# Designed miniproteins, single chains, continued (5), part 68

Each design is a single chain, and the fold is of that chain. pLDDT is the mean over its residues in the fold that is shown.

## One batch from the design tools (miniprotein)

Design m18354
Fold by ESMFold2-Fast:
Formats: structure tokens, sequence, C-alpha cells
Structure m18354 (fold): chain A 85 residues (1-85)
């Protein structure tokens, strides 16, 4: 699952950069879709580490908050995911 952990980290870094550079709905939407895919894989595949699932969930929660205009919560989700991945 090294590849899944790398994907969580990449999504978290993209979320943090997008949140710091201002509102980009297209980027936030792409990040949310990517994170949703990882959460879904974790639900279907017990071999996916819990840290990857929790990290993907943090990215998803942050990206969704960003889509609703909560940039501080988007940054928090990204930081949480980076700590977990």
Amino acid sequence: SERLAETVRALAEALLETAERGVDISKLTGIAIGAMGLVFEGERNPEVPESVVLGAQAVLDGAMAGLHGDIDKAKEGARRALELA
C-alpha cells in the first residue's frame, strides 16, 4: 500500500497548496473525487492500512469544506492527512 500512501500524500499536498493559493473549485473537486476513491477502496479492501483510509477521509473532509468556502478547514484536513500518511 506504499502507492496508496503516496497518493494520499499527493492529494493532501495539492489540497494545502490549493487552499493557500485561494479558491479553485475545479482543483478542489478533483481532489475530493480522488480522496473518495481511496476511501471507497479502503471500505472494499481490508489490506488497505487504516492510516491510508483516515488520511483519505481527512483530505475528503478538507476538500468538501473548501468547496463550501471553509479554507481554514481545508488546510486542517490537508495537515491531518499529511500526519497520517
Scores: mean pLDDT 85

Design m18355
Fold by ESMFold2-Fast:
Structure m18355 (fold): chain A 69 residues (1-69)
Amino acid sequence: GAAEARELLERAYEAAKAGDTKLASEYAQQAFKHMPPEAQEYAEKAIVAAITGNDELAEKYLKKALELA
């Protein structure tokens, strides 16, 4: 459900910010199972932005993903 998506996506986001791309991918895949396709698109954008160090954009996309989950 939405709560599980949120917890897993937040874990994926923190792993991405820490540079652990493997852990970020694992949590993201688990989170996506609990999210509609439009929420998944924003979640993917958030994780990519976090990995590339664009914290402002990453946070913006994360908020949109959680709103749609």
Scores: mean pLDDT 83

Design m18356
Fold by ESMFold2-Fast:
Structure m18356 (fold): chain A 70 residues (1-70)
Amino acid sequence: ALEEAIEAARNKKPFVTPDRKLAVSFDFEEAIAFAKENNAGLVVTPIEEAERAIRLAYESGSRFVIYIEE
């Protein structure tokens, strides 16, 4: 799950874990919709910080969508 989310970010592809606790998005409107639907925190990050943001979200055990700005 964690490594798949990081790989998705590196390849600029959206990804959602099966438990929907972690999502990676490149579309801001889709990220907002995911956050509202899943009661998830929204994190906005540049691509250079994306891996760190994903790891911190995963380690928190809480629901997050990571929106990655290009």
Scores: mean pLDDT 85

Design m18357
Fold by ESMFold2-Fast:
Structure m18357 (fold): chain A 70 residues (1-70)
Amino acid sequence: GLIASQVEALRAGKTTVEDTARGFAHLLKAFGQAVVKPIAEELEKLPQVKREQILEILRELVPELAAQLV
């Protein structure tokens, strides 16, 4: 799926934390609750440092939905 592909690209060094966070913010704004669980599950597969960096950006961009990812 799109979410898993974005995380794989980040793990492979093909994208940045910032671009991944912006991509997730766009999905959260477009689909709301339907993508919260898939995004949370994929974030748990990332190293803590990268996960926390993405969550910080998401709290700025989509604070109400980002609160459900932690």
Scores: mean pLDDT 81

Design m18358
Fold by ESMFold2-Fast:
Structure m18358 (fold): chain A 93 residues (1-93)
Amino acid sequence: DALEEIYEIMESLAGPEVAEEAREAAARIIAEADALAGGRAAELAAEALLNHLRYLAGEISREETEEQAIEIAQLVEGLSREEARRQIAEARA
């Protein structure tokens, strides 16, 4: 369960109150992705949030986190891989 993993990572980094707020925010983002683009978008949004937290915790690379963001942009906006990569790079600049 992605929401439980998000809670556990955030609890270790910032304590249980911040972890609960992060879980609630993540649940909202996932629900919005599901409403806009369906269950696959919701799954990718959950995995992207988890991977971003794992990146902050030092468990995965920035490149792995960026790859997931590209996949979401392709699915949600119908972009090519090159267009999604450019858009994600610009948003992170």
Scores: mean pLDDT 75

Design m18359
Fold by ESMFold2-Fast:
Structure m18359 (fold): chain A 75 residues (1-75)
Amino acid sequence: MVLDKEEIEREIEFVFAAFRVATLPEEEQEAAVDEVAAELGLSEEEKEELLELARRLRRIFESSEEGKRVIEEAK
């Protein structure tokens, strides 16, 4: 398996970006994904994957009061 430093860094940034985007309102998520994609050099397919992952994470956050607080604190 290829676990080069650059690949590991990109995977970490992608995961953190997904969590960050998940804490944003839906109206801000697309803009945030576009900014992340420009910085990480993501393809259109990868942008869509990031947005879908963030949306799924946000639904999980919204399913509990603790998760809702995480969203509010990220503002």
Scores: mean pLDDT 74

Design m18360
Fold by ESMFold2-Fast:
Formats: C-alpha cells, structure tokens, sequence
Structure m18360 (fold): chain A 91 residues (1-91)
C-alpha cells in the first residue's frame, strides 16, 4: 500500500540522516554525501508516492518525520532547509 511505501521511505530517510551526521563527525565526505542523498531521496519519494496515491497529507507527515529525525541526528541546517523545501513542494 501507499502507507507501507511511505513508512519505508521514513525508515530510509532516518538511516540517511544518521549516516550523514555520523560521517560529518568523522570528516567522511563520501559517507556524508551518501547519507544526505538517501535522506533527500526518501523525502522526494514520499512526495511522489503521496501524489500518485492522492495522499498528500500522508506524504507531508512522512517528510515531517524525516525532518525530525534529521534534526535529532544533528545534520547541518542546509540539509534541514532542503527537506523543508521538499515538504513545501509536496503541498
């Protein structure tokens, strides 16, 4: 279902945020890029899933959960801002 797909994207986005934050602490630019791309890609996939299913509210909620996880993980504000912009484009 779309709801199950959105839940998977939230899980991937949380993993990406954790990888990005941990990689930054280690000075691992490659790991940061991978984590950031996974986080952003998951938010973008949530938009696509929500629009196709007619469930924009579910997509926004999924993106909000990814943003919350990214903030808690301590990713840079630039990545948070990117996620907030994706949320605005979901509307």
Amino acid sequence: SAEEQLKKEVELGKEGAKLAAESLKKGDASGYTGGALLTIGSALNAVIIGKKAGNIEGAIKAIEEIIEAAREAGVPESLIKGLENIKKYAE
Scores: mean pLDDT 89

Design m18361
Fold by ESMFold2-Fast:
Structure m18361 (fold): chain A 73 residues (1-73)
Amino acid sequence: SAAVERLREVLDFVADVQLRGAQNPEDIEALEKYAREVEDEFLARMQEALDALSDEVARELMAEARAALQARL
């Protein structure tokens, strides 16, 4: 679904920012802070979206999100 595709795009972006931080040691702290802000904003939006879904769909989406995040971290 479009929602799952958007979720993967955001997770890819966060992973890319973390990777970029590793390439620039001097900017790591700033990039980690930015990545955290993006993650926090995304999690808030994801919670809003989950609140609009059925319990079954919400559970499946959360499982996919956790698996994707774990695979990239």
Scores: mean pLDDT 65

Design m18362
Fold by ESMFold2-Fast:
Structure m18362 (fold): chain A 71 residues (1-71)
Amino acid sequence: SEEERARAELEELAARVKAQTREELLRAVAEFEGVAVETLEEMLRRGVPFEEMAPRLARLYRLALRLEAKR
């Protein structure tokens, strides 16, 4: 299902990241979204909503929440 695929993608991303710092996390998110880290930093400074800053990750998060609701 779409929710199960989203959960698998989130788990894979989490395993690849292993991030302990804000900088490592931002690099991982930027790579996942296909944008520059500096672009994400600028969006954070401007207060851009999460859904606009990381649309792919936001979509995966929403699908994962639906899977959790079913379980």
Scores: mean pLDDT 70

Design m18363
Fold by ESMFold2-Fast:
Structure m18363 (fold): chain A 64 residues (1-64)
Amino acid sequence: AAAPVTVERDVVLPTDATEEDAAAIARTVATHLEAAGREVLSAEARVDPEDPRVIHLRVTYRAA
């Protein structure tokens, strides 16, 4: 089996983000990875507590 890969990225928005915005970004990234033939093991995103324009994204996936 292929080893899992974890990718962490920050997404900066032009306005203050909500947790709903974070959830939508995580879902979009997971969908794109799955469309590219990757197995998504987890996808999570959260608004930064100090800067609400910043969303922290963490996705773990493996090659299918």
Scores: mean pLDDT 83

Design m18364
Fold by ESMFold2-Fast:
Structure m18364 (fold): chain A 73 residues (1-73)
Amino acid sequence: SKRERIAEILEATRDRLSPREYEIVKLVEVEGKSYAEVAERLGVSVKTVRRTATIAYTAASLIYIGDEIDKSL
């Protein structure tokens, strides 16, 4: 399922993300928290959560899509 695929992507990126970045992505994707809830829980801004999640998702997606990664997204 999509959820299982997301969990696999998170596992694959675990060692590439900082502990904070991994926690943000896990809370959003695995636990279904909103960006606002994650921001409140971790004591960061919603902007920080959104930027971190976007970077992690983009990197993880490119790893698993794999086609023509030699071009800018």
Scores: mean pLDDT 69

Design m18365
Fold by ESMFold2-Fast:
Structure m18365 (fold): chain A 90 residues (1-90)
Amino acid sequence: EEVRRATAAVVGLTASKLGLSDEEVDRIIRLAMENPEEGVRAAVEAAQKKGYSKEEIKKLFDEEIDRLLAAGAVTPEQAEKIREIFEKAL
């Protein structure tokens, strides 16, 4: 559950920073809470439609995961699981 919430937060915040609409961000967060890999895929697809590369999207995801780690919001083990989900979704 905590990994799902953290993944949804990373995906939602990244999508928001990439300029996706509030409606699209909410849809992506809901999807990530049900299926983290599908949520990440939806965020990547939406960002790519706005002209972002996979490398740019990955960098923003990694930065957000690192921010959550620094804030103590996720453990190193949880961060690794979130990165695995992102890798599978790419």
Scores: mean pLDDT 80

Design m18366
Fold by ESMFold2-Fast:
Parts: structure tokens; sequence; C-alpha cells
Structure m18366 (fold): chain A 62 residues (1-62)
């Protein structure tokens, strides 16, 4: 990944928090580095998976 987006950083932080890792003391540089080490495809798939799950839940409820 050439550029790290705010969305990518949010996903990285949220993923670590869900795993019980507190990132409140981490610098944005550390989060950016971890996000850059991930494949862009992997991050995009995570985003699409979350969006699809939300959409499916809404459609079922509606």
Amino acid sequence: MKEVTERGLRITRASLAEQGIDTSGWSEEELKRLTEEQDEENIALLERGVDAAIAAGRARKA
C-alpha cells in the first residue's frame, strides 16, 4: 500500500482493540507502519466484509 488512509488506521486500531490490545498509547506512526505492512487487498476485503454484514443485517430487519 502506497498511502495509508484514515479509514485504514481506524480498522487497524479497531481490530487490535477487539483482540484486547490497547492502542490508546500508540502513536499514529506505529499504526501507520502496521497498516502499510498489510496488503491493500486484505484491508479492502475486511472493509467489504463489514459493509456486507451490515447491509445483510439491515435488509433482514427491514
Scores: mean pLDDT 62

Design m18367
Fold by ESMFold2-Fast:
Structure m18367 (fold): chain A 81 residues (1-81)
Amino acid sequence: SRRERLEELARRMARVRTEALSSPSDSEEERRRLLEEQEQLMQEYVDKALESVEKYKEELDEGVKEVDEAVRKVVERNLEK
């Protein structure tokens, strides 16, 4: 779900930030690596958010179709003739 994905991203970002704080280093290489990791995580988030929007549209369309079909079946079954 979208919530689980957001929570996972938040945990990953928190881990990167915690690591930076718990291992204080002014190394240019380490600072660069952390920046690249954070940027990559943000890019992955954007990509997954776009996928979630598209998937949500598909799920909404499928859900509406299933509800409509279920309603039609109930109506047909309960039609008195």
Scores: mean pLDDT 66

Design m18368
Fold by ESMFold2-Fast:
Structure m18368 (fold): chain A 86 residues (1-86)
Amino acid sequence: KEELEELIEELEELLEKARKGELTLEELEEAARRGAKIFLKDENPLRATGYVLRLIGAVLDVELGEISLEEGVERLLEIAKEYLES
C-alpha cells in the first residue's frame, strides 16, 4: 500500500528529527492522524481499530510526559510496519 509506505518514510524522517530534539508534538499528532486515516480504510474495521488505538496511546503517552517524542515516533513506526506486514 503506497500511502502506508509513504507514511513509514515520513515517520523515519520524523524519528531523525526527534533524535536531534527538533520534533514537535503537533508533527507527531499529524503523523498519527494520517496513520489512523490509512488504517480505517481496512476491510476489517475491528483490526483497524486496534491499530488506531495504539497510535492514540503513543500520542497520549508523549502528551502526558510518560515517554519522549523520540519514543513516540518509534512506537508509531513500529505500529505502521506491523500493519504493513500483517
Scores: mean pLDDT 83

Design m18369
Fold by ESMFold2-Fast:
Structure m18369 (fold): chain A 94 residues (1-94)
Amino acid sequence: AVEEHLRKAREHIEEAKRAAKEGDDEKALKHLYEALGHLSDALHALHQKDPELAMQTLQRIAPHLRELGEALEKGDVGGAVEALERVVETVEAS
């Protein structure tokens, strides 16, 4: 279910936020990539249930995915975690 995948993504985002605040960038990135996996599963489940809503949701998250990519390119782990949190919040609101 979409909600279960989003819950798991949220759990990993909270772990990533804690690790980033402690300066443990390696642990933060590990949890960030695990959250991305669960987000991918949530979007896939959403597409199977409602393809139009999935398309609209992808359009809404696109700016935050760009922010995530830019933060990762710059080595800004905290910024990457913040951008991914905005992505998950946007999907949850859909």
Scores: mean pLDDT 88

Design m18370
Fold by ESMFold2-Fast:
Structure m18370 (fold): chain A 88 residues (1-88)
Amino acid sequence: VEEEKEEILADTEKMIAEMKKLGLPESVIEAVKEATKLAIEALEEDDEKKRQELFEKAAQIIQDALDREMADEVAALRAASEALRAEE
């Protein structure tokens, strides 16, 4: 159990380093850190259902961060388009 936690932490640190090299947004990097905390908590959970729920929440945090980054980009493009189409 402890070895699994150490492996997840080490793998996450390597992933974060790669993400920074690729220029990924800090919001996504922070989401990976939060997801890692939940994954470690899941490994300490004896209840299989709760453990799976924690892993699913960890995955969702990463997905939500990516979706937010994409939504902000799309929102900026839509705002520019609406400014050009605005009528009295």
Scores: mean pLDDT 71

Design m18371
Fold by ESMFold2-Fast:
Structure m18371 (fold): chain A 104 residues (1-104)
Amino acid sequence: DQQREALRLISRAISAVEAGDYAAAQQYVDQLEALDIPLSRSVADNVLSLAVLAAEKGAYDLARRIVRYLMRHSSEEIRQRVLEALRRRGLEDLAALLEEEMAA
């Protein structure tokens, strides 16, 4: 089950970011991107949580990469929900990046 594998990779990436192991987090994101699957709503919500955590830890390049992955593999409805969530949290740089990707 590719959705279950995605959730496992996201969980491992979250743990790596919490530990400050950004090299391990990048490897899990590489594996997540390699799955190249359309994201279910629950997986997309977990990807957003990972991006928010990375941004809160100051890992902005990682957060931007995760947001781009979410954009590539999400429906328009999920993208709009993510944009609203980022703005509500005051993550304006990530919200601007998401809007640029949606406009492209």
Scores: mean pLDDT 80

Design m18372
Fold by ESMFold2-Fast:
Structure m18372 (fold): chain A 98 residues (1-98)
Amino acid sequence: EKLKKIEEIVESFLPEAEKKYEELEKAEMTPEELEKKKKEETYKLTLEVIEAVEKELGMEELAEVVRKALEELLAGQSELSPELVEKAEKIEKEIEKE
């Protein structure tokens, strides 16, 4: 199943993410700066994971949707645009197909 393959790809990135978060927590910075840095690192890691999933599964639109979602979130938007949500739902439906 495609979902299981995606899970394996995601799990392969977890140790690197954990190490990066630990390094950020040990750095002397304000809680606001720490939260911002954690958010930036999470977005970067998420994009790298999705690009790896896209390459492995041949889902070219997945990385584009994630990239745009990350750009909106980094711009301070709390909710994704309806157009991105619709694209994400279509990709999710394709992933759920056997």
Scores: mean pLDDT 67

Design m18373
Fold by ESMFold2-Fast:
Structure m18373 (fold): chain A 55 residues (1-55)
Amino acid sequence: SSYQADVDRRYADETALHNTTYTTATNNGHTDTFNTSVRDSLSSEDAQRRYNTAV
């Protein structure tokens, strides 16, 4: 394993946690915006930024 593998795992874990917490705490409108951001993501970093903005 390498630091890259750790980074990928961390990103996946954070995304899953954000999605679960956000979905539980927010309404359908915000969730839809979040999902649209994911679909339209051009890069992992841009996707993460949009996740943070949507939350």
Scores: mean pLDDT 54

Design m18374
Fold by ESMFold2-Fast:
Structure m18374 (fold): chain A 68 residues (1-68)
Amino acid sequence: DIRELAARAFEAHAAGDEAALAEALRQLKTSLVNAGYSEAAAQALADYLRAEVLAMSPEEARRAAERL
């Protein structure tokens, strides 16, 4: 579930867990490719989500995860 993987990315950032964030984004890319996106489109979407997540404070990221 793409929504669950996005929530995990926000939770990882809130916890300061860079490895968990990278893993959530890797799984998101794989799920997008499996859903019919091209590799390039899936990578672009994962990169976009990473940029959004990293722009948030830990508290903002935690709240974003709770609202997904």
Scores: mean pLDDT 84

Design m18375
Fold by ESMFold2-Fast:
Structure m18375 (fold): chain A 57 residues (1-57)
Amino acid sequence: SMSQEEFAIKVVKMLRRVLGRAPSVEETAEQIVGMDKSLSKEEAEKLARKALEKLGL
């Protein structure tokens, strides 16, 4: 099963391909909420920050 952190990392990688650049925390969080409506904006922002940090972005 995929963890929330693994999911967020996949979202960052997808957005990098779509945007041709590193996504912002806000762009990543909006995409996370769009794909998983059970997460709050605050939870999505925390996941986005952690995923970006793990990828060195």
Scores: mean pLDDT 85

Design m18376
Fold by ESMFold2-Fast:
Structure m18376 (fold): chain A 100 residues (1-100)
Amino acid sequence: MEREERLKKLRELLEKASEEAKALLARLQAAFAETVANSTSDIAENLARLEAAMRRAGVPEEFIARLVEILRRAAGLKSEEEAEPVKEEFFELLEELLEA
């Protein structure tokens, strides 16, 4: 329920977002897909690959730093309950990106 409301808000923000913000979001999604497809059991290596992929995609350094920190914290979590606050931070970062 709450996730559906959040996704609706993100879609509304995306519709109003600049072409630059939309392109940046698409590049960020591509960097994630590339990292997932080439992922290993080593979380540190996966984070380093994601960081490099985001830099190649032209994601601003400030967003890369914040996102890597969010994911590093998420990687240490054992349950969905522990992941929930980290997911909130991730959605907040996406909202900031789309508002830019």
Scores: mean pLDDT 70

Design m18377
Fold by ESMFold2-Fast:
Structure m18377 (fold): chain A 102 residues (1-102)
Amino acid sequence: SSLRERAIELLRKTKEELKRIGEEADEEAREVIEEVIKALDRIIERIETSTESDEAVLAATVGALEEILGLLEQKVEETGDPKLAEAAEVVRRTVEELRELL
């Protein structure tokens, strides 16, 4: 599916941006970013393997990313870490771009 392929390409780009941010982050922020990257890998696998409709898979992907964004925003509020704030902005933009595919 072209929609699934586009979603996967977007998520892979998001992973690359997050990896860069993580490399510049302190140890604690890097660990949070690495957990987000692992969550994105699981989301990509679900997009590739799911037998549900493209629309249902993309909607579920948006929901999962919104949960990740909420957790990142909570960590930003708790820590004031600028690299976690940068990571949250990357995830927020990815959610917006995925919604445009629906």
Scores: mean pLDDT 89

Design m18378
Fold by ESMFold2-Fast:
Structure m18378 (fold): chain A 116 residues (1-116)
Amino acid sequence: SSVDEVAQAGNAPDAAAARKAAEEAGEIVREEVVTLAPGGSVTVENTGDKPEVLIVVNTSATAATLLVTDSDGTSALVTIAPGGAAAFPIAAGGSLTLTNVSATAATLTLIVVRPK
């Protein structure tokens, strides 16, 4: 029982927690599943007057390494484990571009949250 509970928490806690945190933190304004080939990219825009949060859940079987670039051209590398999640702020009127720099295709669930 206790060992099974710890094993389940280790396998999928971040993905489940990310979805729940999104629902508790504010209004989910967009949810989509994207598959990015190596070198592929997707841009998420915040057309509002308030900051938003992009939650990226890696639903791939392999780790995804993403280059995250904001609308002023600042970039960071992030690696998300299988079933893991990462959260990125999107400035009001700004955007984030996610580029898959992994050797394999990445399947990502994108959740955009507008804080209350």
Scores: mean pLDDT 76

Design m18379
Fold by ESMFold2-Fast:
Structure m18379 (fold): chain A 75 residues (1-75)
Amino acid sequence: SMEDKKKIEEEARKAFEEALQEFKAAGMSEEQARLAALAVAYQTAYRKALEYGFSEEEAEKLAEEVMKKLEEEAA
């Protein structure tokens, strides 16, 4: 459902923000930290989508959409 998609996006966003802060604190460059954090967000969105009952194809597409959206945000 749309509500489930929003929850998945919110969880992926939190994972992204936490990972980004941790990687920057560990001394990664801004670019490397963002790339690593996007990978964490992708994995989080994919796993959560499967837990919510989405198909593997839907989960992959949703994870890609969330990752692209986060990459566009100057957070």
Scores: mean pLDDT 85

Design m18380
Fold by ESMFold2-Fast:
Structure m18380 (fold): chain A 82 residues (1-82)
Amino acid sequence: DFDPAEDEAAYEQLVSLVGKEKADEIYQVALENEERARRLGAIAAANPGDLSDEQKAEIAELLAIYNKYFKEAEEKERERAA
């Protein structure tokens, strides 16, 4: 299920973490891959154990893009805690 309020909250949180300029850059990259990610996500949700290696690779690439930025945010938070 897609929640527009959750999507807006995620974007605002991203802006708070990395700034508006970088958030816009990430969002644009996400938009370019959103349709592909949505289609692959739907397939994965319906049949998680029956994905081709190619579909798994595409999903992994898309997740790697998001994880790169989230890991950077986590490192910043951890650095503040230290």
Scores: mean pLDDT 59

Design m18381
Fold by ESMFold2-Fast:
Structure m18381 (fold): chain A 55 residues (1-55)
Amino acid sequence: SNLQKLINEEKEARKKMLDAPEDVEERKKVFQEIIDTTKNEDILRKAEEALKNLE
């Protein structure tokens, strides 16, 4: 179902943020990928904030 797909995408995005590598360039790539792919506004906001904090 579409709802289950959205829930799974949110869980994957949260896990990727938690497991993001320590390297700044690789972290930026992970956060940017989440920004480009997420349909969840809360995840989008958190990924954008995390990306800005790396600048």
Scores: mean pLDDT 77

Design m18382
Fold by ESMFold2-Fast:
Structure m18382 (fold): chain A 87 residues (1-87)
Amino acid sequence: MKVGESVDTTGQKTLDVLAWIGKTLPPGTVVRITGDKGSLLVQVMPNGGFRIEGSPFGLPVPRTNIADLVGDTVNSVTVVGREPIPV
């Protein structure tokens, strides 16, 4: 996906959408995930892990933590940028 591209994921489970993102998008890609509870910016990490973007202490988080923040289902995924992975 290019920066600014969106996918409609209406009705898809958050964990399934995260699995798709982690396998499909290259590490460093920042996406906006919009679900039932709200929106979150996450960065794709190596091996399909995720980090919450905008947190200065953003270590990789379990996918279940992202689901707790955005809700059980995701309505859209938008590529917002690409950033260096923190070391």
Scores: mean pLDDT 76

Design m18383
Fold by ESMFold2-Fast:
Structure m18383 (fold): chain A 79 residues (1-79)
Amino acid sequence: PLYTLGPVLQELARSLGETEDTLTVGQLEEVIQKAIDRFRKPENNGILDVRGTVLGEALGRDELTVDEFREWVYSQVTE
């Protein structure tokens, strides 16, 4: 399937170098991995520091688990 990105996810993806608004599952997983690699806390691989990011602003949170982030991403796409 092709996933159309919701506006907050689209802005996050653009900040990570992805300019397409409609992604394959493989491309979406690449965006997820790039976000995890960029935001991952050096002392804890399961936690993302999203303070000062579009995601942190949208959710009103400073930290997110990797699992919470993945669930959020898939909640923000339409097929």
Scores: mean pLDDT 84

Design m18384
Fold by ESMFold2-Fast:
Order: structure tokens, then C-alpha cells, then sequence
Structure m18384 (fold): chain A 87 residues (1-87)
């Protein structure tokens, strides 16, 4: 069903977000960023994921699409930050 596909896309996006965040954290550590900055970033990603999971539990298919779009946007932002840091 469309709802089952959206739930699969959500789980995939969550896993991609976690991988992007882990990669960003690795690059930040290599660049000598302070632990406080890294912990704040980690907490922000964790809180974003927890909010997204709660929203998915009661979401309509239309709301699920917006949640997945939001996750993909966040992944893109983290990937862009990684690219800028590697230069």
C-alpha cells in the first residue's frame, strides 16, 4: 500500500540521516571542532528523529510524505556541510 511504502521510505531516510550525521561528526572531529559543538549537533539530530517518529505514529499519508521530505532536506543539509568542510 502507499502507506507501507511511505513507512519504508521513512525508515530508509532515518538510516540515511543517521549515517550522514555520523559522517559529519567524524569530519568535525578530524577538523578539531570542540566536543560541545559535536554533542549539540548529535542531540539536535536525535531530537529531530524522535519528533519525526512520534509524528509518523498518527500521521495521514499526506503528513507522512511531508515528514519524509523534511528528513531528506535535513540529510541534504548535512551532506552539503560535509562537502564544505572537506574543502
Amino acid sequence: SHMEKLKQEFEKAINELKRAADKLIEVLREKGYPDEYIEQLKKGVEEFIERAKKKMETATPEQMEKIVEGLKGRIGALELQIEKLKK
Scores: mean pLDDT 88

Design m18385
Fold by ESMFold2-Fast:
Structure m18385 (fold): chain A 107 residues (1-107)
Amino acid sequence: SMTIEEIRRLGEEAIEALEEGDEERAIRAIERIAEIARRATDPEVLKTAIDELLRVAEKAAELGARRVVEAVLRALMEILRVATDKEVILYAIGAILRAIGLLLDLE
C-alpha cells in the first residue's frame, strides 16, 4: 500500500528530525501521520500509523523530547476518536497507555 509506505516514511522523518534536535519537524511529521490515519478506514493502515507514532514517542522519550511525546499522544487520541474497528480501538488504547507511561517517566 502506498499509504502504508507514506506513513512509514513520515515515521522515519520524525525520528531523523528528533536525532537532529528539530522537534518542530518531528511534530509536523506526527501531525501528517494523524491526518492520513483519520481519513483511513483500513485497519492495517491504522495499526501501521499507531506503530509508527509509538516508535516516534519511544525515541522522543529516550531523547527527553517531552513536546514530541505529547504530540504523539494527541495524534493517538485523534485516531481513537475516529476508529470504529474493535481491534484498532484496543490497539490505540494500548499505545495511548504506553505513551502516557513514557510521558510520566520524563521529569
Scores: mean pLDDT 90

Design m18386
Fold by ESMFold2-Fast:
Structure m18386 (fold): chain A 94 residues (1-94)
Amino acid sequence: TTSATVEVTLPDGTKLKFTVTREGDKITLEVQVGNEKKTIELSEGTKEFRIEATGVTVKATLKGNKVTIEVYHDGKLIAKAVVDLETGKVLKFE
């Protein structure tokens, strides 16, 4: 099992916690905002979803052994992270 966590801080100080987990053939993205948690199963390609509590749009792309997470606030890209599912390493860009 490979698991990696990345934290993104919004302009208002709100923290988003993203956890990517691989268990066999199953890849999941868990998003935590305060006390709320949402889990999404990933497949090859891009999934886009909105976090209503923060107004943030998240774009998660699974391609091979990499998950790219892009966080948009008010239409602007505020953070990008690439998770390597083989090593559990995270590259974060802000």
Scores: mean pLDDT 80

Design m18387
Fold by ESMFold2-Fast:
Structure m18387 (fold): chain A 63 residues (1-63)
Amino acid sequence: SNLEKLKKQQELAREIGRILSRIGEAVDRYLELKRQGHVDEADRLLKEANEEAIKEMKEIEKK
C-alpha cells in the first residue's frame, strides 16, 4: 500500500541521515587533524569513514 511504501521511505531517509551525520563528524575531525599537521592520521580517518559509509549505503540498497 502507499502508506507502507511511505513508512519504508521515511525509515530509509532516517538511516541515510544517520550516515550523512557521521560523515559530517568525520569531515570536521579530518579538517582539525589536517590543520594541526596530522595529515596521515587525517587521511586515514577520512578513508575509513568513506569506506564504512559506502558499506552501509550498499546494505541499504539491498533492502
Scores: mean pLDDT 85

Design m18388
Fold by ESMFold2-Fast:
Structure m18388 (fold): chain A 94 residues (1-94)
Amino acid sequence: MTIEIEAETEEQMKSVAYTAAEVAAWTGEDITVVVRLKSGITLELRIEAVKPGETLRVLRQVGGDRWETLLTLRVKESGVLELVEEHPSSELAP
């Protein structure tokens, strides 16, 4: 599934990444989020669906062929997400 959004801040991007991770956990579908900045710059977030009890990572594009982990979440048996790691100071321009 692909979701397109507009974001003005990194916090908005992380909020959308969290929501997309929840959708991935609930649906069992891989999700790609296309984040469009008002400047016209586009970033891609990738979320691979995992089974309950496993670790889910949200990857952010930081360069044409380079990806970094934005969020690491654990999917509980109930489908509830638990934050394991957040990268708090990542800029859109590294």
Scores: mean pLDDT 70

